# Designed miniproteins, single chains, continued (3), part 34

Each design is a single chain, and the fold is of that chain. pLDDT is the mean over its residues in the fold that is shown.

## One batch from the design tools (miniprotein)

Design m9151
Fold by ESMFold2-Fast:
Structure m9151 (fold): chain A 68 residues (1-68)
Amino acid sequence: MTEEEREYVDRILELYDAMETASPEQRRQLRLEIAEIAKEMLEKFGPEATIRVLDEVARRLEARRAAA
């Protein structure tokens, strides 16, 4: 991954961290923000880089769940 791709991974993970303690309404807003970030990545980097970032986010979230 590029440094820019890793920055997007970190940004999305921060939003998922915020969702852990958020209200249902705040979680909805955070999910919309993640969707906007994904759209931004698709437009800037294309689908291949976007898939890499989202796959890395999913892997880190899964590792966190396994450690819980």
Scores: mean pLDDT 82

Design m9152
Fold by ESMFold2-Fast:
Structure m9152 (fold): chain A 84 residues (1-84)
Amino acid sequence: MVESTIYVHYVRTDSATVGSVVEVDRDDTDAEEKKQQARDDAWRGAERLSRPGDRVREVDLTFDISATEGPLSQQRRERDVVIE
């Protein structure tokens, strides 16, 4: 049984890597808002440390945590964009 999820959003550019981490409980009704804030925070940080024209790689990692039955499971999603 999954009790909480750790969501990590990394933004990697030619100049910098910025990550944001949020933990959401299974019954958390604002989980998507928390994940969206994490994405926005990582992106904003990367923009401030990067240069126009930098290639950007976004990575989403999701880790499911169970206190009782225990395997840590992982999902990975990648996206490539360019900073203006």
Scores: mean pLDDT 70

Design m9153
Fold by ESMFold2-Fast:
Structure m9153 (fold): chain A 74 residues (1-74)
Amino acid sequence: MSSAEVLALLAQARELEKRGKDAFEKGNFREAKTLYKESFALLKKAAEALDAYTAPQVLDEELEKRIKEIEEAE
């Protein structure tokens, strides 16, 4: 995967996270969960294209925790 593709995945993941947060604040928890999961999946794809030492810096631990909290709240 090219560096441009990795950057595109990161940008898309951030946009999905922002939309997910907006949906969560509006009480649309199912939509927020879907958007957060899609964001995290893109972050994982970007991390897989990076070195092991760089991957943990790309993955948002807070985002992963939010996804788990939403799943447990259902």
Scores: mean pLDDT 70

Design m9154
Fold by ESMFold2-Fast:
Structure m9154 (fold): chain A 79 residues (1-79)
Amino acid sequence: LLQKAADLAQQSLDYLKQGDVKKAAELTAQAMVLYAEATLPPEYLPLARAAAEEVRTHASPEEIEKLAQSLKAQAQALL
């Protein structure tokens, strides 16, 4: 889960560089869910999924970049 979360976060950053904000948001949202599944108790997963959906649908490019960078760094730190 952590390795895949880091990989998806990196892919999100790559799509942001290409100007594909929608794909970047989708990949960051997926990375958020995988990171939550690896690190949070099961009772918090519905909240993590709701937060990921908000990112997928409403996050700005700047918010996506910050989230993807943070998710990549945190996932790699735990590997």
Scores: mean pLDDT 82

Design m9155
Fold by ESMFold2-Fast:
Structure m9155 (fold): chain A 102 residues (1-102)
Amino acid sequence: MEEIEELREKFRKIALELVKAFQDALDGKISLEEFEQKVNEAIEELKKLGVPDEDIERIRSLAEQVIEALKAGDKDKARELMAQLLNEMGRAMQKVIEELEK
């Protein structure tokens, strides 16, 4: 269905923009406040695209841990937590797609 392909493209864009923002924050190209804003924008977009509140809560919790690790200067911990965040986002996105395929 065209709607499912559009949704997959929107999810891919959200993930790629968040990865870029994370890398830019690690490299000091953007502020931690700008990264936090990008995270909040990604979460709100996921809500609009139908990700359930339970999955949003897990994603938000992981995102807060990433931000805390970055604020602490623990780049290795931030990378670990970011990988977990991306995995949880991917799982949540896939659930939305699978529900639409029913």
Scores: mean pLDDT 84

Design m9156
Fold by ESMFold2-Fast:
Structure m9156 (fold): chain A 74 residues (1-74)
Amino acid sequence: AMSLEEIYKKILELYKKLKSSKDLSEQQKILDEIAKLVKEMKKIAGDTPEDRKLLIEAESLLTLGQMYVQVQKL
């Protein structure tokens, strides 16, 4: 099983790929993968301030990614 920090690092790499992609279909697939990883983080995150901070940061990246893709569809 991946650690919370390893999942967060993967989310950061995917978010960078999302912003670098020029294909809407690819962006949506990356966004879906970020969403799955955030869901995994929610299942394993504890009540420590460190875990809660990583989860909040990951959820923020998902929200920003959703907004980025949505604006491009307009």
Scores: mean pLDDT 85

Design m9157
Fold by ESMFold2-Fast:
Structure m9157 (fold): chain A 82 residues (1-82)
Amino acid sequence: MLEELIEKMIEILKELAEDASEEKVKELAELLIEAARLAGEVTDEQVAALRAKIPENLANLDKELVQKQSKEILKEIEELKK
């Protein structure tokens, strides 16, 4: 269910805002791909291609940038609740 995936993504974003680990970035990326698939934004073929890029992207991970971006996304979500 898309709603449940969004809740899990927000939880991982909170964790990434505190400590940007490769493990949590991978989990977030996999949840984003699944959410995009359920939303009809990507095909099953594109899902396979996107998942194949996860290890490559993790090898070049800027943890400081991920932490900063996670905080910014959470701030935007909080502003939407107002």
Scores: mean pLDDT 74

Design m9158
Fold by ESMFold2-Fast:
Structure m9158 (fold): chain A 105 residues (1-105)
Amino acid sequence: SEAAEFAKKLAVEGLTMLKEKVTDPQLKATLEEVIALLRDPNVTAEDLRSQAQKLREQFPNNSIAQTAATILELTARALESEDEREAVNLAIAAKLIGMGHILDL
């Protein structure tokens, strides 16, 4: 699906921008793994939700990690959406959330 590929592309862009602001080497490594996962053509919404939960649990007090988890949750919803308009809107929301966090830093 073009909408699914668009969602993954915007998630990669948002997460790459967040990674540039990360000082914690463990979080940076985790974000690099997540970016690699998003580039896997076989990635599932369940894979993305699993990574989002890992970020929320391992880095509960890190705003970048919480933002990255939100990007993954929105991207997972976009991958499962049968409505192309909904999928595109979720992809754009994920990118804007990443950008908003960076501008607030």
Scores: mean pLDDT 85

Design m9159
Fold by ESMFold2-Fast:
Structure m9159 (fold): chain A 88 residues (1-88)
Amino acid sequence: SMARYEELYEKAKAILERILEIQEKRLGKDPSEARKKIPEIARETAEAAVTDEAQAIALEAAYEAILNTDDGAAFTETAEARTQAALA
């Protein structure tokens, strides 16, 4: 449904923005390249999350997508930031 899509889009966007905010504060740099990709990754996550099981897989794929940007590559080594994003 459109309501489920919008909910998942906003949820994915918020989680990804939170991850980059933690990285920015921890590393003292603006993750501008990764931040530009958030809307696209959130859209793909919402489109893929057709069941609860698919939602978990889609969110994990979104994390990997953001971490594979140039800005996000430095974040791949920071397990703490992933944990804090999940708790938001």
Scores: mean pLDDT 67

Design m9160
Fold by ESMFold2-Fast:
Structure m9160 (fold): chain A 86 residues (1-86)
Amino acid sequence: MVERSEEQEEITREAAALIQASALDVPAEYAKELAEALINDDFAKVAEILLKAGVISEEEAKALKTASDLSAAAGRILQRRVQEKR
């Protein structure tokens, strides 16, 4: 069977978590652009969009270079926004 060894599979899983967080905490206009940037593996654009939405810091945006960095950022976004709502 074909093994899930491609970076794209990791990105899709991490993108799903980030999109879930964005759909709840980020305006629809930013969420749509974010999803497109993720599909294109454009992490620089992802970082820019998240900065514009105010859901990550400038340091986190600067460090966002890989799918793993994106996953870590998504987790922090979710935690911060949940606490901020409450």
Scores: mean pLDDT 63

Design m9161
Fold by ESMFold2-Fast:
Structure m9161 (fold): chain A 99 residues (1-99)
Amino acid sequence: EPLPLDPSVLSEEEIALWKFIEAVRLGDYETALKYLDEIEKLRKEKPLSKGQRATLAILGLYLGSASAVEALINNFSDEAVDQLIEDIRKILEEKLKEK
């Protein structure tokens, strides 16, 4: 219930990204998948900032995503970010199947 960060200073995209990071950190991969879906939905209306794309790439590296390295090399192009999000989704789905 206590928030580690004040959500009133964050955009909806930043709140979704923060909750995604927290879910991954806690090993709550089902909740992480829900927030990944929310990030994909929100980005259709407003593209992710370079900082948000970099944060996803760093988190992808933490999860073992090869697409995260490609996103970094391709300077966070839309195609590289799309592939990164898909790769992260597959990794999270695989982790859910293991338990």
Scores: mean pLDDT 75

Design m9162
Fold by ESMFold2-Fast:
Structure m9162 (fold): chain A 69 residues (1-69)
Amino acid sequence: GPLSPEEAEANALLIQAAVERTVALNSKDPEVKEQALKDLETLKERARSLGHEEVAQEIEDLIAEVKAA
C-alpha cells in the first residue's frame, strides 16, 4: 500500500532536499549554495525529529556532496 502520512512527509522532505542539492550544484552563485546548505540542514533536522533517521542520513549525504563541490 501507499506510505503512511508520517512516511509520506519524510519522503517529501527527501524530495525537497534533492531539489535544493540540484540547485546548489548547478548554481554559480555562492549565496545560492550557502542558502541551499542552510535549507538542507533544516530538512535533515526535521527528518530526525520525525524519527526518520534513514532519510536524515540521505540528506546528510546530499549536504556532503554540495560542500565537496
Scores: mean pLDDT 84

Design m9163
Fold by ESMFold2-Fast:
Structure m9163 (fold): chain A 78 residues (1-78)
Amino acid sequence: GPPPTPEQVAEGERLYEEARSELQKARDALKAGNVPEAQREIDRAAELAGQVASLGLNDKMRELGDEVRRLAQEARAA
């Protein structure tokens, strides 16, 4: 398909940074033993990763997806 437009890149970067923030909150919640809070933040990051994918930022989506999967596994094991 065509590469993402500059506007799509800008929106995707914004959503990517929001997802990164949610993943950091999830990591902090897991370190604190707050599994329900971590799961909520992981779910939000997964939604944002889907939006990043829809804008064609596939490499950023893969990075987010890998971290989401890892943290979700850690939360289920807790």
Scores: mean pLDDT 87

Design m9164
Fold by ESMFold2-Fast:
Structure m9164 (fold): chain A 81 residues (1-81)
Amino acid sequence: SKYEEALRLVREAKRAVEAGDAEAAARALAEAELLLTGEEVDLEETREELARILADPELKQQLLEQLEGAEKQLEELIKQA
């Protein structure tokens, strides 16, 4: 299931964000976006934006909450499949 693969990628992105690894987070999020929407993202632009977000504790926390929400949504989609 593409939702199971996307869930794996979102979990990888969450771990990378927690570790402060903008490059790993950008790669996982770009792969998840391509898998779910078919849209390719600019990996370098995404990395630069994530590096900015990870430098700010408040923005980092907001991103972690968004990723947790995405994780829960994907878990529900997998249960319905």
Scores: mean pLDDT 86

Design m9165
Fold by ESMFold2-Fast:
Structure m9165 (fold): chain A 80 residues (1-80)
Amino acid sequence: HMENAYKFIKETYGITDKEKIEEVIEFILEMQREAARMRAEGVDELDIARFIAEEIRRLGEKLGLEELIKLAEEIEKEVE
């Protein structure tokens, strides 16, 4: 199933660097775990979305992936 995640990220975000794809996959798994934890603690869905958007922005800046930065901006707009 990891191979399917790899293909999805490569095709969806146009990322050709395998190391960057692997870091994005690990980030998604970490964000899913963190979101589940926050929901279990009663955190509001809008606050969870803002947290995830900020983390996506930081990853995009770290990896130089403009598409992730744009994704973070779109999420931030939708939760306003």
Scores: mean pLDDT 76

Design m9166
Fold by ESMFold2-Fast:
Structure m9166 (fold): chain A 65 residues (1-65)
Amino acid sequence: SEIEELLEEIGEEEDPEKRNRLGVKLVLMVDLTPEQKALLSELVKEEDPEKRKELAEKLYRMIKE
């Protein structure tokens, strides 16, 4: 899934500017709910790589449902 691959890329990206660009790409691909947009914002701003991975996985589960 392109969405899964993009979220994995965001979770692994250390550059906050690149994470922001990838987050914008996700918004253009998927009509996110307000709750999903809030979680994406948290994911993009997260500096801890382990927490980013958890947030990316959580967001993917929410989108897949």
Scores: mean pLDDT 84

Design m9167
Fold by ESMFold2-Fast:
Structure m9167 (fold): chain A 88 residues (1-88)
Amino acid sequence: MDAVLREMEPVVEELARWAVEMARRLQRELGLSPEEAFDLALEAASSQLRYRTRQIALQHDPNIPQSQIDALVDQMVEELRRRARELM
């Protein structure tokens, strides 16, 4: 499972930076509050992260239980939220 986490590190960083920039854009272009803009950007980034995490996990182990994929996704989404908040 360490290999999956290592492959996800640059993806989390990329998506965290994207989420922060998207939140700023939503505030500028749509007049959303900082909280609303950030939540919407994080939802979009989290959807991409869930897809990437599942793909990478299945590449390492095609028989990986769905419960382990779900736990890994939850961990990665929490890390994404933490990283994005640090960049704000």
Scores: mean pLDDT 84

Design m9168
Fold by ESMFold2-Fast:
Structure m9168 (fold): chain A 72 residues (1-72)
Amino acid sequence: MGLLVVAMTKEEAEKLLKKFAGGGEIYEGEDGIDKAVKLAQEGKAVALVAKDMATKIEAIQKGIEAGAEVVV
């Protein structure tokens, strides 16, 4: 099962990815949500940096619905 980290800063995203998966790709903003969710669903460790609360909530919901492990 893949990992989706949802963070509000790139620094937090990098720290959490390193802690839980040893690293991974980082995507940013609303445009990154679908790609990050797809990669996590495919078993990869990825992070999304949300630039606002609506993007953060959407990424968390889509990640959970896709069956990814979500870390916030």
Scores: mean pLDDT 85

Design m9169
Fold by ESMFold2-Fast:
Structure m9169 (fold): chain A 71 residues (1-71)
Amino acid sequence: FSEEGIEFAVKSLERNIARGHTSLSSAALRALAAEVERVTGDRELAEFLRRIGDENESVPLEELRARILEG
């Protein structure tokens, strides 16, 4: 993944955590993936996020953040 893609995605997750969310829905993950691709051009990170959204109805934000940072 690109540095710009990771930074954008992590900041989005941090905003959700700050708003009191503990997880992200599959629909929200697909929306985040589209924004990552549109803003940063990081298609690999966008595809990774779409895959997680397709496989899961809901994903813990802390787990998702860790997976993005480790990828």
Scores: mean pLDDT 79

Design m9170
Fold by ESMFold2-Fast:
Structure m9170 (fold): chain A 98 residues (1-98)
Amino acid sequence: MTDERKKRVLEQIDRIEQQVKELQEQAKLLKSLGYTKEAEEVLSLAHLALGAADQARDYLRSGDVDMAETLVQQAQSLAQQGQKLATDALNKAIQELS
């Protein structure tokens, strides 16, 4: 049972790391389009999400599965906030540049 929980946390961390990579690429695109403030906000959320995911890995290694699950939920929430902001900013950029 504990091993299945650890496996789920690791799978969630991998998904968050992939989402953070996508947010970093979207922020780079926004900055290139002149949306520097929105890009910086997306990068801030991406860095916070990655930090929480890294802490989740550390707690998992120390055997604190409950804390790892809490941190992975925080990381996912931060990544989702970043994705919403990136999507809204990119839609605005498309509308203004079309």
Scores: mean pLDDT 87

Design m9171
Fold by ESMFold2-Fast:
Structure m9171 (fold): chain A 65 residues (1-65)
Amino acid sequence: SLEEKLIEEEIKLGVFEIARDTTEMLVERKGGSDSAEIAAAEDLDRRIADLSRRIDELRRKVLEE
């Protein structure tokens, strides 16, 4: 169902948010000089933004039912 898909995507978002917070802590610990970890954080931010838009679309569809 759309509701099950929404729950699955929200769980996935939670996993990405944890990964992003972990990456942010690693960047802070290294004083922000590690370009690879900064790039990884930026990639995660893009993925979270894309997933959030997908979740918003699914929520809209669920509400229209």
Scores: mean pLDDT 78

Design m9172
Fold by ESMFold2-Fast:
Structure m9172 (fold): chain A 61 residues (1-61)
Amino acid sequence: SQSLIQQAYQLAKQAGKALAQGKHDEADRLIQQAAQLALQAGLSTQEAVQIISKGVEEGEK
């Protein structure tokens, strides 16, 4: 569903912010949660990686 994809993207953005702050363990947990939500939404592994990567980059700003 679209709402799960949006939630995954928001978690990925939070992971990016955590990485910018040096909180690697928190970022890892957030990325794992984002991946699970993206897969539950019906995305392929490749699509999930693409959305998470985009979210992390946006969060690092």
Scores: mean pLDDT 86

Design m9173
Fold by ESMFold2-Fast:
Structure m9173 (fold): chain A 71 residues (1-71)
Amino acid sequence: MSLKEKVDETLKKIDEAIAKAVYYGMEEDARELSKLRDEIRQAYFAGDEERVEELIKKANELVEKVEKKIS
C-alpha cells in the first residue's frame, strides 16, 4: 500500500470516529481526532513521512479508544 493510500484510509477512519464521537457527546475525543486529521494532512503535504507514520499510529489508537467507549 502506498503512503497516500494509507493516509486516505486513516483519514476515512478518523472521519467515521469523529461522527461517532459527536453522536455520543464525546466532544474532547472529537476535537483530538480533528486535530490529528489536520496534522496528518499537513505532515503529508510537507513530505514528512516519519511524522505521518507517527500521527497515523496515534490516530489508530484514538479511534480504538472511541470505539471501545461506545461499546
Scores: mean pLDDT 85

Design m9174
Fold by ESMFold2-Fast:
Structure m9174 (fold): chain A 72 residues (1-72)
Amino acid sequence: DLGKAARRSALAGARAGRAGDAAGAATENYQMFKAGEDGGASKEQVEKAKQGAIAGAQGDYRTAAELSEQAA
């Protein structure tokens, strides 16, 4: 179920970002983005996950966590 996979990744990204793990938050947001594009999420959730992956890749773990929460 792509919806359950997308949501699990979004919640994992939020937890990683809150723990200060920017790379983990980026990875989980990217997985949510991919599952969401395949039909597991709305366009708004997909865009939030994409922005969260970018923020995490740039080391901004707080913004990545917030965007992961919004994507869930």
Scores: mean pLDDT 83

Design m9175
Fold by ESMFold2-Fast:
Structure m9175 (fold): chain A 61 residues (1-61)
Amino acid sequence: DRGILLEIAKETGLSVSTVKKIIKLIEEEPELSYREIAERVGVSPSTVSKVKKLYEELKKK
């Protein structure tokens, strides 16, 4: 849902397009480590971890 991407972008300070790329990699390539996802998107691994946690939390609502 696009509303989830916007909320994560707001909470992390990232652009919506960056959040979308991170979420897509988490869903399509679950074997990738946070470091590998971070390298592909151009963010820190801690940022990837935060995006994933927010995404999982927002999916529960």
Scores: mean pLDDT 79

Design m9176
Fold by ESMFold2-Fast:
Structure m9176 (fold): chain A 74 residues (1-74)
Amino acid sequence: SDEEKLEEIERELLRVYLTELDRYRRGEISADELLATIRARAEELMATASPELQARIRRMMDNLLAALRAELAA
């Protein structure tokens, strides 16, 4: 179902976020590189998704990027 697929996508995006955030905290990557990696992964997941699921992924991505920008600005 789209709900189960969305849950899997949420877990994968969170996994990537936490991995790249750890690398950022270690000084291995910039904030821009962190953001680019998360965006690229979301685009990959959208490539095989239905149009309805793509719209949901885009909304999740917008919310995640807004939250991350707020944290990095603080």
Scores: mean pLDDT 81

Design m9177
Fold by ESMFold2-Fast:
Structure m9177 (fold): chain A 87 residues (1-87)
Amino acid sequence: SETTKEALKDFKILWLEGKTVKEALALSFIRYFNLDQDTANKVADFILKHDNLKALTANDIVKEIGLSQETAEKVVEFVKGLLEEFP
């Protein structure tokens, strides 16, 4: 989506400005996915601890964090986009 494209671009800027991956993830979730700070930090931690991000599903986020299905799907789209651009 357009929102995901903008979030990916902003993530790169945050990382280049010296933010950690966790900080850049959490800020992206707050700015583009309307998560509060506590929820954004939980999602960022979950993603960073996940064994296989290529296999990440919206249902994993719904079960672990309790996000709505729609928001979880957008988060997965964003993470998949990061994996395509990050080594």
Scores: mean pLDDT 85

Design m9178
Fold by ESMFold2-Fast:
Structure m9178 (fold): chain A 74 residues (1-74)
Amino acid sequence: MKLSVEEARAVLAKYGLDGDDPRYVLPLQAELGLPEDGVLDEETAAALSERIGDDPFGDAGVALMRAVGARLAA
């Protein structure tokens, strides 16, 4: 699966994360190993797609969002 920016934003919204808010995008980019610019761009969407696989709500997606939440709490 390869998510567009709009599809990635929709996935994040289902986890309660605002893809337009750098507060949520920065820890996501850190967890994905990307430059932390706070913008949900095509590179961030592609890296998210690679990390979560074909099911955005499967084990990989849940694990990623848990890790993002831990960074937000730190």
Scores: mean pLDDT 79

Design m9179
Fold by ESMFold2-Fast:
Structure m9179 (fold): chain A 64 residues (1-64)
Amino acid sequence: GYKKPLTQILEEKAAAKGWSQEQLVAKLSELAGIDGLVSAGELLGLPNVGNETIETLIKELEAE
């Protein structure tokens, strides 16, 4: 497995861009089609939030 989880990489990249946890949850929920009423960690544990969604958002955050 990864020494650093993909979800933690996403959270660190979002924080580096100045995104709040609420903004991260809102964007991830929008991409996954979820209502966004959960924490980022809980949301990323849901079966309908796949690695493709997480990787897409990471790439957006890496684009500077």
Scores: mean pLDDT 64

Design m9180
Fold by ESMFold2-Fast:
Structure m9180 (fold): chain A 93 residues (1-93)
Amino acid sequence: SIQELLDKYIREVKEFAEKMVKRAKELGKEELAEQIRSIEKLTIRQLRRIAERAPSEEEARRELERVYEATKDAVSDLLEKAGLPELAEEARK
């Protein structure tokens, strides 16, 4: 169902963001951790909107996956700009 797909991707986004926030805080990068949390909040809002608007489960699956991948890329780019290339590579996996 679309609801089960939404719940799955929200969970994956939250787990991803929590991992990246923890790593940023361990490195003393509090502002970076805050920026990652902002991306997480915006992504979850976008995922919910996609689930509400999707005409089919198949379209929902494609759009939710696309947003999840784009979120990983956005966080990876943020980490690269912050001078953390190893963590940026980890974020893309």
Scores: mean pLDDT 89

Design m9181
Fold by ESMFold2-Fast:
Structure m9181 (fold): chain A 65 residues (1-65)
Amino acid sequence: MDALARAVEIAAEAARRVREAALAGDWQTAMDIVEETRRRIAGIPGAEAFARYAERELRRMLESL
């Protein structure tokens, strides 16, 4: 599978879980998911730039909830 495609899939799943945790009032779990997702994507060779983008977008989404 393409590295970027895998990173996008991981970020999309994380976005859903971050939203669920935040709406449940579990800020700590939401932040833990953001950090774990960044580490997972950063560990994929060729997806390092996307890891920074995904973290930024997940934090932005969390702030909008």
Scores: mean pLDDT 80

Design m9182
Fold by ESMFold2-Fast:
Structure m9182 (fold): chain A 63 residues (1-63)
Amino acid sequence: MDDGLYTLSLASEEVDKAMREGDVEKVKEAGKKAKKESIEKGYDEKVSQEASDLLISGATSQL
């Protein structure tokens, strides 16, 4: 699986919940958590960071 796609899959449920609540900080926390878990599992740090940044910016732009 692509490292970025894996990072996005980890955060998707938590991000969806945070977006429903309108909580920008929870969206940011979900992205950071997914990045950390992805890196801990041995996925590329740069790809995990970029995926987390895209997830956070995409979600927060809708709030």
Scores: mean pLDDT 72

Design m9183
Fold by ESMFold2-Fast:
Parts: structure tokens; C-alpha cells; sequence
Structure m9183 (fold): chain A 89 residues (1-89)
């Protein structure tokens, strides 16, 4: 229990910071295989990556590139949602 909670908290922090990789996500989910865990981690991954990229581009004033990045991460979120639906079924 304590080890799982510590690993989840560490992964959530890395996801919010945008430093977690897809491989980190897959490795964690292989160890902790639940639909609820997959849904939470997948969502945080997509949201954190988008927020970080948009904040950096907004600071630079590059609105066109911000739109491209938003579209890319929306696609990644949709792919994660589809993956989670398949895993639940």
C-alpha cells in the first residue's frame, strides 16, 4: 500500500511537471493494473503536457505554434482515452 501510494504520488508529480515519459507510464501501469489507475494517470499525462507546452508558447507569444501543440496533445489525450476504453473492456 505505502509503496504503491509513493510511486503514484511520484508519477503524478512528474506528470504535472511534464517530465514523465510514455515508458514510465507503461512501466507503472504494468505493475499497478487497474482501470481507475490507468484513467487517472492517462488523463494527468495529457493535461500536464498540454498545460506546460501552452504556458511556454504563450510566454513567447507564438499563438500559431500554441494551436498546433494543443491539437497534438488533444490527439494524445484521445488516444489515451481509447486505450483506456479497450483496457476496461
Amino acid sequence: AAAYEAELAALEERLRAGTATAEDLEAFLERHNSVETRARVGRLYGEAALEKALAELEKKGDKEKAEEVEEKYEREIKELEEWLKKAKE
Scores: mean pLDDT 65

Design m9184
Fold by ESMFold2-Fast:
Structure m9184 (fold): chain A 107 residues (1-107)
Amino acid sequence: SLEELLRGIGLLLRLMGEILDLERDPDNVAAAEAIVEIARELLELAKSIKESDPELAKWLLRQGIRLLDRAIEILRKGDPSNPDMQRQLRELERIRREMKDLLKELE
């Protein structure tokens, strides 16, 4: 639906904004936590529409995976001794894996 498309676009824009903040300050725990939260919302949206609008679900997952790849790359270059950042990195890697598994199921 148009409402689901607009919600998905809104989540992708928010995700991009937090990634840009993280690129500016790689130690920004709040940005990393926001990225995890938005990524979860995007995955749940894709799950909720996978039967009614599989093409939109696939598109959202592809855009989400691309953005999470960028976020994960930044976090991997960060301070490995920061336990909060390492926790967010592992959680993003888990969400990205779930997104890829769902995308494969839909292809």
Scores: mean pLDDT 90

Design m9185
Fold by ESMFold2-Fast:
Structure m9185 (fold): chain A 55 residues (1-55)
Amino acid sequence: SLLDKAVLAALTEDYRGLAEILKQDPSLEPAVLARVEEADPSRAAAVRANTAKYL
């Protein structure tokens, strides 16, 4: 799914790829950040900050 691709991009530090997905469907952002926080709480802030550079 698009959400699964976005979460994978976030967890692998592919912030440009994540930004591209979020440009297609911005409504995915809260779900992606929630899944990142569940997998690795320390990564959520970095994902948010780094992805914002490409939005």
Scores: mean pLDDT 83

Design m9186
Fold by ESMFold2-Fast:
Structure m9186 (fold): chain A 64 residues (1-64)
Amino acid sequence: MLPVDAIFEPDGTVTGRVRGAPEGTVVTVHLSDGSTRTATTDANGNFRIPGVDPEQVVRVTAHA
């Protein structure tokens, strides 16, 4: 699992950066209802996932 710096925006967007991640690293946000949302990182390790309720986020993971 790669280290993830995540920011939970009040408008329902999760943004952040995965340190040392290659482009295309999968970021998974785990929600309290058992559902997941995913994004892939860009060449700088940045990601953005819209449509997530930050109060429902229980875990953020990343793997290459």
Scores: mean pLDDT 76

